# Designed miniproteins, single chains, continued (3), part 101

Each design is a single chain, and the fold is of that chain. pLDDT is the mean over its residues in the fold that is shown.

## One batch from the design tools (miniprotein)

Design m11734
Fold by ESMFold2-Fast:
Structure m11734 (fold): chain A 68 residues (1-68)
Amino acid sequence: MEKKIEEYKKEIEKDPNNAEAWANLGEALFKAGKVEEGIGYYLKAISLDPDNKEILDKFSESLRRARA
């Protein structure tokens, strides 16, 4: 989990406009129990690519699992 977070952070450093990398980091943070941080990263991803259904679906699934 933590290794994946570090990998996604490096992707963001190389390309800060990569909405998928922001969304992947958000998902990894949700899985690590860092829900507040995960929400922030997902919102950044959505702001970069608001029409990306894959990012929206991942965010919805992460929120659903956090509430379950």
Scores: mean pLDDT 80

Design m11735
Fold by ESMFold2-Fast:
Structure m11735 (fold): chain A 60 residues (1-60)
Amino acid sequence: MKKKAKATVDVAARTPDELSLQKGDEVEVLEERPDGRVKVKNLKTGQEGWAPREALEELE
């Protein structure tokens, strides 16, 4: 299973490539970038997009 994380704060998507998250949403981390962005899949909605790493906490 890929790395999982949980949203620690609400996140609003600002661009089509970004994903809106609600605090407490579980996501699967698909890709991490050195610039602090992570590509995630929201396990509740099935949607994929970029989110700030600072808004996520690993569940492992």
Scores: mean pLDDT 78

Design m11736
Fold by ESMFold2-Fast:
Structure m11736 (fold): chain A 58 residues (1-58)
Amino acid sequence: SKLEELEKAIRNGDITKAIDIIWQLGKEKGDEELANKAITYLESGDYEKALEIARKLS
């Protein structure tokens, strides 16, 4: 699943891939504002909050 790919990207430090996955989830859900919020948390190092929001997009 995209969530498993996201968790793997975060564990590997592949933030570029993690951002791409979150944007894909936001587009599929039709909630790009929520995706942007998750990316903001990801960029600030709050991976737990970013993943919580990403689960709402899946």
Scores: mean pLDDT 84

Design m11737
Fold by ESMFold2-Fast:
Structure m11737 (fold): chain A 76 residues (1-76)
Amino acid sequence: DKVAEVRRYLEPLVKSGKLTPAQRDEIVALVEAGVSTDELAGRMAALGVVPASEIPKLIAQPDPVAVVRKAVELLE
């Protein structure tokens, strides 16, 4: 379940205050909607989750779940 996996990656960041519940909910909704890696990366940058300079690193990932995992690594 991709949605459950994405939530599992994001929950520690919400608990530490590095990510807001609203940012988490939007990322989960985008993954559930089946958006492209490019769209997900751009939306995460627009939400302030990652700097726009990191978009190329996120786009290089093979799928949206890998994009989320990479963003979590960058926020750690």
Scores: mean pLDDT 83

Design m11738
Fold by ESMFold2-Fast:
Structure m11738 (fold): chain A 87 residues (1-87)
Amino acid sequence: MSAEELFEKGKEALKQGKYEEAIKYFSEAIALDPKNAEAWFNLGLAHLKLGKYEEAIRAFLKALQLDPNNEEARKNLEEAKKLLGKS
């Protein structure tokens, strides 16, 4: 399975609320293509939905390293940091 096919399966899982399955597919996609900023962003979003705030922060930081203009990644990073500080 290609990085793109794994990324598309991850997006399908994320859309269905299957966050653990989404994490699996995005992680596999990133292993094949570690420069896919959108895959890192979506990995962060899936971790955030599961309350895995430290993992979400790491993924959003990587997404922003690859695409510094991703405003959604910045907003979700700040939210994840805020939620981690409350835990």
Scores: mean pLDDT 89

Design m11739
Fold by ESMFold2-Fast:
Structure m11739 (fold): chain A 76 residues (1-76)
Amino acid sequence: MKLVTRETALRLRAIGLLLQWGIDKGDKELMDEGLELANKSIEEAARLAEEKGELETAKELREIAEELKRLEEEEK
């Protein structure tokens, strides 16, 4: 079995934040859009959160995106 890597843990954290945000707002379209963006670009998911006024969620998503970028740079 593949062990959970730091990259996988960070991606799961981003998905968890977006799911919780969508549930708290009761907006399925927002949740689905956020999840689709998180799969393509966590930075774009953070931008969506900022546009919706969810500054804390946007900040956490940007921090996750920066950590993922650092991991990619370190593996070279």
Scores: mean pLDDT 71

Design m11740
Fold by ESMFold2-Fast:
Formats: structure tokens, C-alpha cells, sequence
Structure m11740 (fold): chain A 62 residues (1-62)
């Protein structure tokens, strides 16, 4: 199930696979990578890994 989430704080990606987020940015959670990390896509279609602690669920898309 895809989920729309919002960044609760700034996150700077540490690797090329990570997604950098600014507080208040909306992302679509595509899949769970680990219990603490998700693969998300930003508004520009860029995908990357984000820790779940940086995201707040806004709504379920499907």
C-alpha cells in the first residue's frame, strides 16, 4: 500500500541511495526496506531511502 508522508524534520542523505528531505516536504512511501527505513519518492520523482523516524503518515493512497 502506497502512503503519502511528510518530513517532520530535515534529513540530509549520507549515501547516493538516500533521499535528502526538508522539513514539511511531501513524499510517497513506495516500500519498506527495513523496519526502520523506507524507499520513498519526492515530488520531483526522485527515489531514495529515508529513516521512518523522519516521516509522518498523512494518508494512504492505495
Amino acid sequence: MKILAKAVKDYKGKTSKDLTLKKGELVTVLEEVTEDKVLAENENGIEGIVPKEYLEEVEKLE
Scores: mean pLDDT 80

Design m11741
Fold by ESMFold2-Fast:
Structure m11741 (fold): chain A 67 residues (1-67)
Amino acid sequence: MAREALDALLDEVAARHGATEEQIAAARERAEELLRELREKYKLSDEEIKELIEEQRAATLARLAAR
């Protein structure tokens, strides 16, 4: 499921970069909003969203590390 792939990514970022619960909650809320937009506006399947998350994982981690 797409949300499980996202949760795994957020957990890894939290473990590596020492994010606070508030920062994790804010990132999760933003990510869930993006997932809703992808499903509702672009009509992507959960499988397509999961593949996109996995493909973007390295770029997302690099971007978060830069902040």
Scores: mean pLDDT 69

Design m11742
Fold by ESMFold2-Fast:
Structure m11742 (fold): chain A 65 residues (1-65)
Amino acid sequence: MEAARRREEARRRAELFEAGDEEVLREELERAKREAEEARKEDTRESAVRYAAAGIRIAAAEFGL
């Protein structure tokens, strides 16, 4: 019973955080998309790294939404 109670509490807290953070996640997604677009335009090794990093952030934000 302890494991089931623990999972229920964690799930409820995650739901509350997601409800409160949906706006933050959307804002992060927009910022990451803008950074990816700018990095793509630069066509350098450093911009390729920034593009990849932005892509990971986009995927994480989309997963959270």
Scores: mean pLDDT 67

Design m11743
Fold by ESMFold2-Fast:
Structure m11743 (fold): chain A 64 residues (1-64)
Amino acid sequence: MKAKEYTEKGKELAKQGKLEEAIEYYKKALEIDPNHQEAKDGLLSTLAKAGRNDEAAALAKSLE
């Protein structure tokens, strides 16, 4: 599967409130393409929504 496919599944799961599953799919997308901006944005927002603020902050710093 391509990074785009994993990112789209992550977005769908996040919209359904399945935040942990969405995080897993966004991480898989970034494993395939570390520069996939949509996956980075999706992971960051979903981590924040899940209350995993330390992980969201660490990701944001890695994107600077």
Scores: mean pLDDT 79

Design m11744
Fold by ESMFold2-Fast:
Structure m11744 (fold): chain A 64 residues (1-64)
Amino acid sequence: MTKEEVEALKNALLNSKDPEEQVQAAREIARLGEAADYAKETLEKLRKSPHPEVQKAADEALKA
């Protein structure tokens, strides 16, 4: 899997105005497994999101 795929997901996480899209992007990063290391900083920012669903998805992706 490529760094470009992870960058696209990171952009979706940072620039999305829809919490549902942020949850989906975090779950996709979790599915990539090892590629989650490239998105770790972005996922840690999402753990501070005001939306509990986004916080949970980011935490699960970091534990993957």
Scores: mean pLDDT 70

Design m11745
Fold by ESMFold2-Fast:
Structure m11745 (fold): chain A 89 residues (1-89)
Amino acid sequence: DEEAQELFNKGLLYYQQGDYEKAIEYYEKALSLDPNDSVALTKLGEVYFKQGKYEEAIEYYEKALSLDPNNAAAREGLEEAKKKLAERE
């Protein structure tokens, strides 16, 4: 869907600018049109990870992996987010 891709690309632009709130907004809008986009779910996980919201990041990475078990970015992100939670003192 071209509209979903345009919304996803806007999310990427905001993410690159460090505007994580807008990145989340546009990734969520893209997912409202294409709920099974493993890449968009992974990008939401990455944004939550950058915000230090590791529990939310884990949920999105796990959802991405449930749709695409071969998604290396989601698997790596999940491992890193779990390590961050374990290292929290």
Scores: mean pLDDT 87

Design m11746
Fold by ESMFold2-Fast:
Structure m11746 (fold): chain A 89 residues (1-89)
Amino acid sequence: GPAELLRRLERLLEEVKTETDEEKLMKIVEEAEAIVDEILATGDRSAALEAARLLREIALEALKKVTDRKHILRLIGVLLRAIGVELDL
């Protein structure tokens, strides 16, 4: 259910804070996006807002550490998507 998916996102936020490898950071972000998509599919607005907040924090933590231009642009896209979800709910 949404509560279990949110716990997985919180775990990914802790992982992104300690990870320094750029390719692993991008994999954490991709996994976080997939979990957010599952939460959005449930129609639970409260869970969707918390998921968007966690995705925004994960993307911001990754942005502090990545150097590849393509990864930076990808993370900006993820950040904008998370903000869009927060505004549309």
Scores: mean pLDDT 90

Design m11747
Fold by ESMFold2-Fast:
Structure m11747 (fold): chain A 68 residues (1-68)
Amino acid sequence: MEEIEELVRELAELLEMSEEQVKRLLEELRNSSQSDEELIEGLRKALEAVRRGIEAGLGRERLRSLLD
């Protein structure tokens, strides 16, 4: 879970997520039936999408929709 936690913290930094939102996301990921490798790949792709969105000048609401 440590790599998942680091990726979630990077997302939280970029999206300015609250500590409660971070805890909820980590809880959902822990309760997921997906493997750690699948979660890590998904989070890395989400981070890449968010970073590209920031470079393109997208607002945080639009950036959050990229994670859906």
Scores: mean pLDDT 74

Design m11748
Fold by ESMFold2-Fast:
Order: C-alpha cells, then sequence, then structure tokens
Structure m11748 (fold): chain A 74 residues (1-74)
C-alpha cells in the first residue's frame, strides 16, 4: 500500500496536469477534507495510538478519493 507521502506526491503530479482554477478548487476541498478527517479521528477515541491509526486510515482514504477525482478531471 502507498504511504501518505507517496499519495501526496501522486496528487501533486496530477495537479500539474489541471488548469490553475480547477487545481485551486481541488486543493481547497482537499484541505477541508483533511481538517474533517483530523476532527473525526480526535473525536473517535482517547487512546493516542488508536487515534493516530484512525487518522492515518482517514487521511489515506481522503488522498485516494482526491487522486481518483483529479484523474477524472484530466
Amino acid sequence: MKSLAELNDEFVELLDKLDPETAQKLLDELIRELGRAKREADASTDDPAERMKILFEKLTEVFKKFIERAKKLI
């Protein structure tokens, strides 16, 4: 499975293939979804280790979703 860094690199490469307006809108939506994932992880458990695991899983899902969305726009 790809790391978060690898997913981010793939997403950034896809942004270079989009027009600047579309890239900006997609980035704004990604930032909002990342913030939501963090809030949901923080609310899920008081265990720091479990919270980090949930956060990693949610961030991975968000990046995969936005990578697929970017691919459809190219």
Scores: mean pLDDT 82

Design m11749
Fold by ESMFold2-Fast:
Structure m11749 (fold): chain A 55 residues (1-55)
Amino acid sequence: SMIGEKAVELAKELKDKPLEEQSKALEEKFGEELAKLPADEAQEITAKIVEALNK
């Protein structure tokens, strides 16, 4: 989904930031949209973000 791609790009941009700043920025940009998604889709996007940050 478009939100998934944008969330991963944002996470990549924030990977050098403290975890608190990463979490806050993601919540501000995509928290509302993620909350509207089905649980399966939200979990998949979250997993991709976590993967991007932990590389």
Scores: mean pLDDT 70

Design m11750
Fold by ESMFold2-Fast:
Structure m11750 (fold): chain A 70 residues (1-70)
Amino acid sequence: MHPLIQNADDLYSLLSHRLTPEQLEEAKRLIEQLKEAVKRGDYDRALDLLGELGRLFVDSTAAYNKKLAS
């Protein structure tokens, strides 16, 4: 398996339980787009998509922490 795909799958496995249903669907779409970018040899796009996935998890964690603080 390509390391970029493995990293995306690992992030999903670790953080998916913190996501809303809508964020889960977005994460799945980003992972599928990342797999397609890797198939095309578009590693720059795959890295951008991995970054977008990471941002989604950071944003969801910040929102979760804010809800707990409120």
Scores: mean pLDDT 75

Design m11751
Fold by ESMFold2-Fast:
Structure m11751 (fold): chain A 79 residues (1-79)
Amino acid sequence: SSMEEEARRLIEEALELIKEGRLEEAKRLLDQAYEMAKRVGDEELLEEVRSAYLYLAIAYQEQGRVEEAKEVVKKANEL
């Protein structure tokens, strides 16, 4: 579906932003992908979003942003 394709595009963009250390922007894109993945209800897409959130959590932790890392892990676990 077009929503599934858009969600995957947002995940890929977010992963590039994580690599660049642009974590707030990455989180915004993943939050959008999360809402799309929930509406689609595809388990494979939900696992892709979960994995991307875990990458984001590691990146927040590496920057010493422990509270943001915890929030993102909690969100991943809600999937």
Scores: mean pLDDT 87

Design m11752
Fold by ESMFold2-Fast:
Structure m11752 (fold): chain A 70 residues (1-70)
Amino acid sequence: DAEKGAEILREAAEEAGVPEEVIEEAVRTFLEAYKAGKSIEEALRIAVETIRRRVSAETAVRIAQAVKEA
């Protein structure tokens, strides 16, 4: 469910202290990837990679772990 995937991504990023602008970009990237035919798992991976480019490696790892567990 793309809506649930987007919610999980947003919650994980907010919990990790990611700036709202970066969260919005990541959620947009997730939805665009899903609309383009990517699976939810692949779309989440692409969105997390967007966050990785914008924040510290430590923060990015925490988000990736939280998304994987959800």
Scores: mean pLDDT 77

Design m11753
Fold by ESMFold2-Fast:
Structure m11753 (fold): chain A 67 residues (1-67)
Amino acid sequence: MNFAEHLIAGQEARAAGDWETALRHYEEALRLVEENKDKIKPEDYETLVEILRGEIADARARLAAAA
């Protein structure tokens, strides 16, 4: 999967309440964004990293609350 596919899959998993699957897709999307930093505009990179880190933190918090 490319970055966009992981982001969409993460959003769909989140909408379904599947926070474990959402977390995995968001972490993979962040990894791909970081690996492709040189191919992304600096402004877009910063925005994407901020969004993905926020989604990862939210998913982790929800999983911790559910445990």
Scores: mean pLDDT 82

Design m11754
Fold by ESMFold2-Fast:
Parts: structure tokens; sequence; C-alpha cells
Structure m11754 (fold): chain A 80 residues (1-80)
């Protein structure tokens, strides 16, 4: 499915962006706060992998929405 391939590509691009934002935040946060953010990214990676293996477009769409919200939160932290 072209839609499924597009969603997977978007998920991979958003995961990369989230990692880059956490790296930018690293010097401004405690080690515990960084570890928390890295665990959230690992959770998204596992959820995306599972949705990909099951070809679950509905799950992938919900995961992408939550990942986009997570990215917005990271961007907000960088602007302060």
Amino acid sequence: SELFEKLIKEAEENLKKARELVDQLRPHLTPEEVAYLEREIERFEKEIKYAKENKDIGALTRILSRLEDYIKALEYLLKK
C-alpha cells in the first residue's frame, strides 16, 4: 500500500527529528530528564516496529499523532 509506505517513511523521519531535538536539549537538561526523553523515543520505535510487522495502518496513524505531539513538546522546550 502506497499509504502504508508513506506513513512508515513519515514515522522514520519523525523519529530522526525527535532524536535530533533531544540531542539539542541534552546540555540544558539533567541526565535523568534526558534518560526519560530517550525512553519515550525507544517506546515509539517499538510501537512503530510492531505496527509495521502487523501492517496496522490505524495503530501507525495513532502512533504518528502522538509522536508529532512529542516533537512539538520538545520544540517548545528548545524555544524557552
Scores: mean pLDDT 89

Design m11755
Fold by ESMFold2-Fast:
Structure m11755 (fold): chain A 76 residues (1-76)
Amino acid sequence: AEEKLKKGEEAFKAGDYKKAAEYFEEAAKLSPFSSEVRIRALTNLGLAYLKLGDEEKAKEAFEEAVEGARLLLEEL
């Protein structure tokens, strides 16, 4: 999961937002529902979708990141 997150961040920095979104989606899928890696992957996925102009997908990714953060806080 962390390796896919890193690859997504590298693709994002290179301006390849489509490839970044793919890596962030994979990172989120491979991560537990309430985990820092998944929350970070979903947040970055939302940012990648905003760069691609897909506001609906960006909103969905951000909402999932917020829900994951809420669940993680309940585990603490």
Scores: mean pLDDT 80

Design m11756
Fold by ESMFold2-Fast:
Structure m11756 (fold): chain A 110 residues (1-110)
Amino acid sequence: EEEKARLREVVERTAAQLEAILKELLEGKLTWEEAAARAKELIRQAVEELEAIASDPELRARFRRLGEAALATIDYILKLSKENPVLGRIHLHSSIQLLRDRALAIIEEG
């Protein structure tokens, strides 16, 4: 369906943009605080776009809940990075992949 294709495009674009932020963090071009702020803004924008596309209220609610969980995860990783930046980077990469997979699963199940 056209709607599912549009939702997948938002998810894939957002995942790619989050990976770009991680790359800049790894290259020392961003601080952890700057990376977290950009990632949170991207997630908020992605949720807003997904909700605007999704016609089903239940599907919109699932994207909102996933976005809330993702924002909480970023805050946790930022806190973790102050004690162990290596572990923080590992968790950030795995969290981006998990977020992408969960968002795609929501689209397929809807």
Scores: mean pLDDT 87

Design m11757
Fold by ESMFold2-Fast:
Structure m11757 (fold): chain A 75 residues (1-75)
Amino acid sequence: MEETVEKLLAKAKEVNPDLAEELEKLSPQEQFERLKALLAEKFGVAPATFDQLAANNPESLVELFEQALKALVKA
């Protein structure tokens, strides 16, 4: 979990530095909740979906987050 959150922050710093600054002010638990909310908004699914992904396939969660960040940069 902690390692996954660190990877997500690294991606945020590369693609959206403003988001990364906001996340760095939060606890790891709050960072994960914020990231789940962002992914839920972007993909139109329940935040609980990403709890299962984080447990079973953390690499897939990182890939989805990268896709969401790139879509945000689009406008």
Scores: mean pLDDT 73

Design m11758
Fold by ESMFold2-Fast:
Formats: sequence, structure tokens, C-alpha cells
Structure m11758 (fold): chain A 75 residues (1-75)
Amino acid sequence: MTARIVGHVLLGVGYELEGNYEEAADSFDEAARLAHQEGDKETAARYYSLAADMYEKAGNTEKAEQARQKAEELA
């Protein structure tokens, strides 16, 4: 993974540990977007799935469904 992707993953993990699930989801969603842009569809699918889980925990069902659809498309 590039340093940019790793940075967003670490930020997402940090937010998740603090219970800031929406910020964690946004960070994982951005990591997935960057991975997809760089052609790493497996990594992108993984982080879109993780973003969907975090959006569900945050109560943002619309964003969770969008992230899940992206993950399924790339798997």
C-alpha cells in the first residue's frame, strides 16, 4: 500500500478505537478510494467493507449501503 493509503487506514483505526465510527468510516472509505485509484481492487474492496461496517455502527445506513455496494463491485 502507498503511504497515503496507510495513513488513512491508521487514522480510521484511531477513530474506531475512540468510538468515532463515522470518522473511522470516512477514513476507511478514503483509503479504499485511493487503493481503487491505484488499481488494487482487493485492498479497495476490503476497506469499503470496513467503511460500511463503521457507517452501520455510526447509524449512517445510506453511506453503509453505498460502501457495501462498492465493496461487492470490486470483489
Scores: mean pLDDT 84

Design m11759
Fold by ESMFold2-Fast:
Structure m11759 (fold): chain A 78 residues (1-78)
Amino acid sequence: SLALQALYELARAIELAKEAGDEETAELAKRASVALIQGDLETALEYVERAAKLAKEKGNEETAEALRRAGELIRQYL
């Protein structure tokens, strides 16, 4: 399912952000996961976009790519 794939990409982004010491991006990605599980797709996408921007600004390209993929999957659900 798109939701399961999005949750997988979010889980990967959380792990990558933690490994990079980027607690702020990890927290935003966790909030996106909670919103997605609750069916609040618009709030989930908002947190994903914020997390992706922050990861990119910090040079965490792999984290940003995982978040970008999660956002694309969530947008297909809308």
Scores: mean pLDDT 87

Design m11760
Fold by ESMFold2-Fast:
Structure m11760 (fold): chain A 82 residues (1-82)
Amino acid sequence: MLSEEERQRDIESLRKALPGFVKELKEAAQRAAKGDPEALRETNRLIAAGGIMYVAAELSGDQELADEIRKAMEEAKKLVDA
């Protein structure tokens, strides 16, 4: 098991990465919605990565981080499914 210090660093890294992740996912999903097959593959890859990040945030007890990740993934799915 990671030390508490290592766990805190991992959460800090996830929090710092979140704005970039949300932006990249939204931009990829918007391009995918316009029929870009490369962007569709990227969107699906980012959703898979977001799922892993969501589970990590949930297990760490950071519900705010988990909810933000879930919201970003749901928004991206709506864009590609519309």
Scores: mean pLDDT 79

Design m11761
Fold by ESMFold2-Fast:
Structure m11761 (fold): chain A 66 residues (1-66)
Amino acid sequence: SMADEEKKKRIVEVLTKGLGLSEEVAEKIAELLLEGRFDEAIELLTKEGGLSLPTAKAAVHDLSKL
């Protein structure tokens, strides 16, 4: 839906501009968050985003409120 595209865009902007992730990684994480696949989003943030586990958990928690 258009609302999901807008939400995805906002998540991608936070991940790229706020956390310095590549657009490709940010888009994959945004898709997982929109699907409610939070554990997989945390795993990608640590493995591909280079974030620590506590930082990845905090980011997923905050982004889930967008």
Scores: mean pLDDT 84

Design m11762
Fold by ESMFold2-Fast:
Structure m11762 (fold): chain A 91 residues (1-91)
Amino acid sequence: APTPEQLDLIVEAALIIIQASVTKLTAERLPLPDEVREKILELADKAIDHANRAVQAALNGDLETARKHLEEARKYVEEAQKLLDEAIASL
């Protein structure tokens, strides 16, 4: 079974994947300018990639690598959400 620390990292990564996926779906469904939509989708996809890498590292017991990927995933999901919020405010 995973350790509590491994489980905490996996849960955090899973939440980022859910958030980024919701942000991506929202951006695809709103009448946003193509360039803005493309940037949001790119950032969301980067967040999902880093979160998936964090899960893999955590499952392998590489907690240092998991934390680094989780930090990158948080940065990208926050940037994607900020751009989405700014785009919605401009509708």
Scores: mean pLDDT 91

Design m11763
Fold by ESMFold2-Fast:
Structure m11763 (fold): chain A 93 residues (1-93)
Amino acid sequence: MAEEADPDDPVLLTFKGMEYYNKGDYEKAIEYLEKALALAPGHPFALMALARVYEKQGKLDEALKLAREAVEQNPDLPMARALYEEIEAKKKA
């Protein structure tokens, strides 16, 4: 990336995290998503993306905690609530 395209942009880091998630590289996905959250705590897309990674790893307690944080920090975002309900249903199954 050029210097003008900030490599520490939380949106770009979230996008990279999701790219690694889609490739099945969950360690890299977590690395980029945690970096995004370090720069922008409570960022809805970063919280939801990280919750999805933990869900895929079967870490449903960690996934629920992150999805709940996404709802609490972004109450007007229906996608965050939907993700929380999806992960909660998986934990009960």
Scores: mean pLDDT 79

Design m11764
Fold by ESMFold2-Fast:
Structure m11764 (fold): chain A 63 residues (1-63)
Amino acid sequence: MEERIRRLWEEAKANAEARKAASPAHVTVEQAERRLLAERLQTEMGLPPEEAAALAHELVAAE
């Protein structure tokens, strides 16, 4: 796996945990993590939304 993608995943996980602690809503940390990772993949890697979402799902599922 590319180190850049792994770093984005780790950052997304940390951000999801922080958001969950600040304002707990009916959303799991895992769901927030997938959303944030998909957004970062679109922004940083230039992936289309569908591909970014699929990759984010795969990475979080592999965890």
Scores: mean pLDDT 68

Design m11765
Fold by ESMFold2-Fast:
Structure m11765 (fold): chain A 55 residues (1-55)
Amino acid sequence: SDEELRELAEEAGVSVSGIRGALEAIKAGDEVAAGNARKELGEEVTERLRELARR
């Protein structure tokens, strides 16, 4: 949801658009983009995005 994406953006210190881009890459199965997200956004935020991608 938009609220969950705003919360993740605050945790990672990035824009909501940045979080949406990472989520779409993870949904598409781009493991390189997922690895980059982990490095830039952190492990916890990336795992939450993986959970959202599975919904």
Scores: mean pLDDT 78

Design m11766
Fold by ESMFold2-Fast:
Structure m11766 (fold): chain A 56 residues (1-56)
Amino acid sequence: ALAAQLSDPDPAVRRAAALEIGRLGDPAYLPALIAALGDPDPAVREAAGEALRRIG
């Protein structure tokens, strides 16, 4: 599940998961993306922000 990948120890995996969720546009992932905005890795935070903009 993509939501589980947002909790992966590898920031590259978390970033990719956030971008993929944004491509899907499924609002069911909104709580997980909002949590990812607080990620310690700035690239993950940027990806989560982009995904949230795409979903609305």
Scores: mean pLDDT 81

Design m11767
Fold by ESMFold2-Fast:
Formats: C-alpha cells, sequence, structure tokens
Structure m11767 (fold): chain A 71 residues (1-71)
C-alpha cells in the first residue's frame, strides 16, 4: 500500500518547506503573507509528532485560505 509511504513523503516535504519558511520569514515584507507563513509554521510545530494529523491540519488550513481567494 502506498498510503504509509505517501504520508511520510508529504510530511518530509512539508518539514523542508517549513524550515525554508522559518528562514525566509524575516524577508517577507507583506504582513498578510507573513501571518500565513507563521500560521503554517505553528500548525507544523503543534502536530509535528503526528504526521497524519499534521498533514490533515495543513490541508484544512490551505483549503480555508483557498476559499477566501475564490470569494
Amino acid sequence: SHHHHTVEEKAEFIKKEVEKLKKELEKIKDPEEREAAEKLIEIYEKYKDDPEKMLEEIEKYLREEYQKVLA
């Protein structure tokens, strides 16, 4: 089954992206983009010990933000 492997791959990808966001946070000049980045980092840090829950919460956050853009 690919389910377990897919979760691990996605979790590793998000970990790397969050580490990049932490380094780039000081360079983000737009307050709204900075707040969005901080929120993603917060979700990752809160659920980093539960990869499945971390992915669910990040996907939920991104869906909510995407819905705001389509409004």
Scores: mean pLDDT 75

Design m11768
Fold by ESMFold2-Fast:
Structure m11768 (fold): chain A 71 residues (1-71)
Amino acid sequence: PSPEELEREVNLAMARMIVAVAKLSIDKPLSEKEKQEMIELLRRAKELAESVGDEELAREAEELIKKIEEQ
């Protein structure tokens, strides 16, 4: 694959991993610092998902950010 194709695959995989970890973490007690760190990671996941055109993944990241902020 080209470097550009590899970059897109890596970005997509990273975004998916962050979203999956956040979904698992939401149901356990989190400190305020842990919530803030998770939100920062999810914002990055949203940017990565948007960069590769995965609108559904970007939407999931945004929904998780909102859910964590509301807790």
Scores: mean pLDDT 81

Design m11769
Fold by ESMFold2-Fast:
Structure m11769 (fold): chain A 78 residues (1-78)
Amino acid sequence: DPLAELQRRMNEEADRIAEELLAKHPEVKRVDVAVFIDPETGEIRVKVTVESNDPAVAEEVRAELERLARQKAMEIAK
């Protein structure tokens, strides 16, 4: 299943990036990231949730993780 294999590789890299960001941001309690490919359009979508006592830090980390995960997913999809 080529789509399942691509999605698996994308999620492995996204999880790695999430772990690195979590380690660098002690104010962040939890980070979750999921990358999926729309089977109808082939569009790569990234969902990120971040939990922190500081909403500004949560949004910054969420935006950075989304950007990095999307960039890596696009590289894998070449």
Scores: mean pLDDT 83

Design m11770
Fold by ESMFold2-Fast:
Structure m11770 (fold): chain A 71 residues (1-71)
Amino acid sequence: GELEELEKEIIELMQKYAGLSEEEARKLIDSIKSYDDAERLSVRLHIEKGVPVEVAQRLNELLIKYIDLKK
């Protein structure tokens, strides 16, 4: 479904650019409950994991869409 495809894209980006495992990526996604949480995570991944700003922005957009679909 659309939610599963979004989760897959977010996980793949986190694995490729942040060096996270699938389990670590899923745990981070599960921690996101608000738009503010999505923004904070994206900024943290950029600063702490060296995720390119364009990818961090894409992750923020995908996490917001994930939150909206889960409501």
Scores: mean pLDDT 87

Design m11771
Fold by ESMFold2-Fast:
Structure m11771 (fold): chain A 57 residues (1-57)
Amino acid sequence: SNEEILEELIEAAKAGKATEESVQAALDLMRPSMSEEEYERAKERLEEALKEAKEKA
């Protein structure tokens, strides 16, 4: 479930449909169901997706 949500967020971020603020809000909501390692990985993947979208703009 969290992996599926994360994949959807990554695609939205790559498409320019998500902001840094909305991504952080989603991470905060998922945080209680994630380990520290899972949170760090999710954050890295989403930051990379946002950076990729910004470079394509």
Scores: mean pLDDT 77

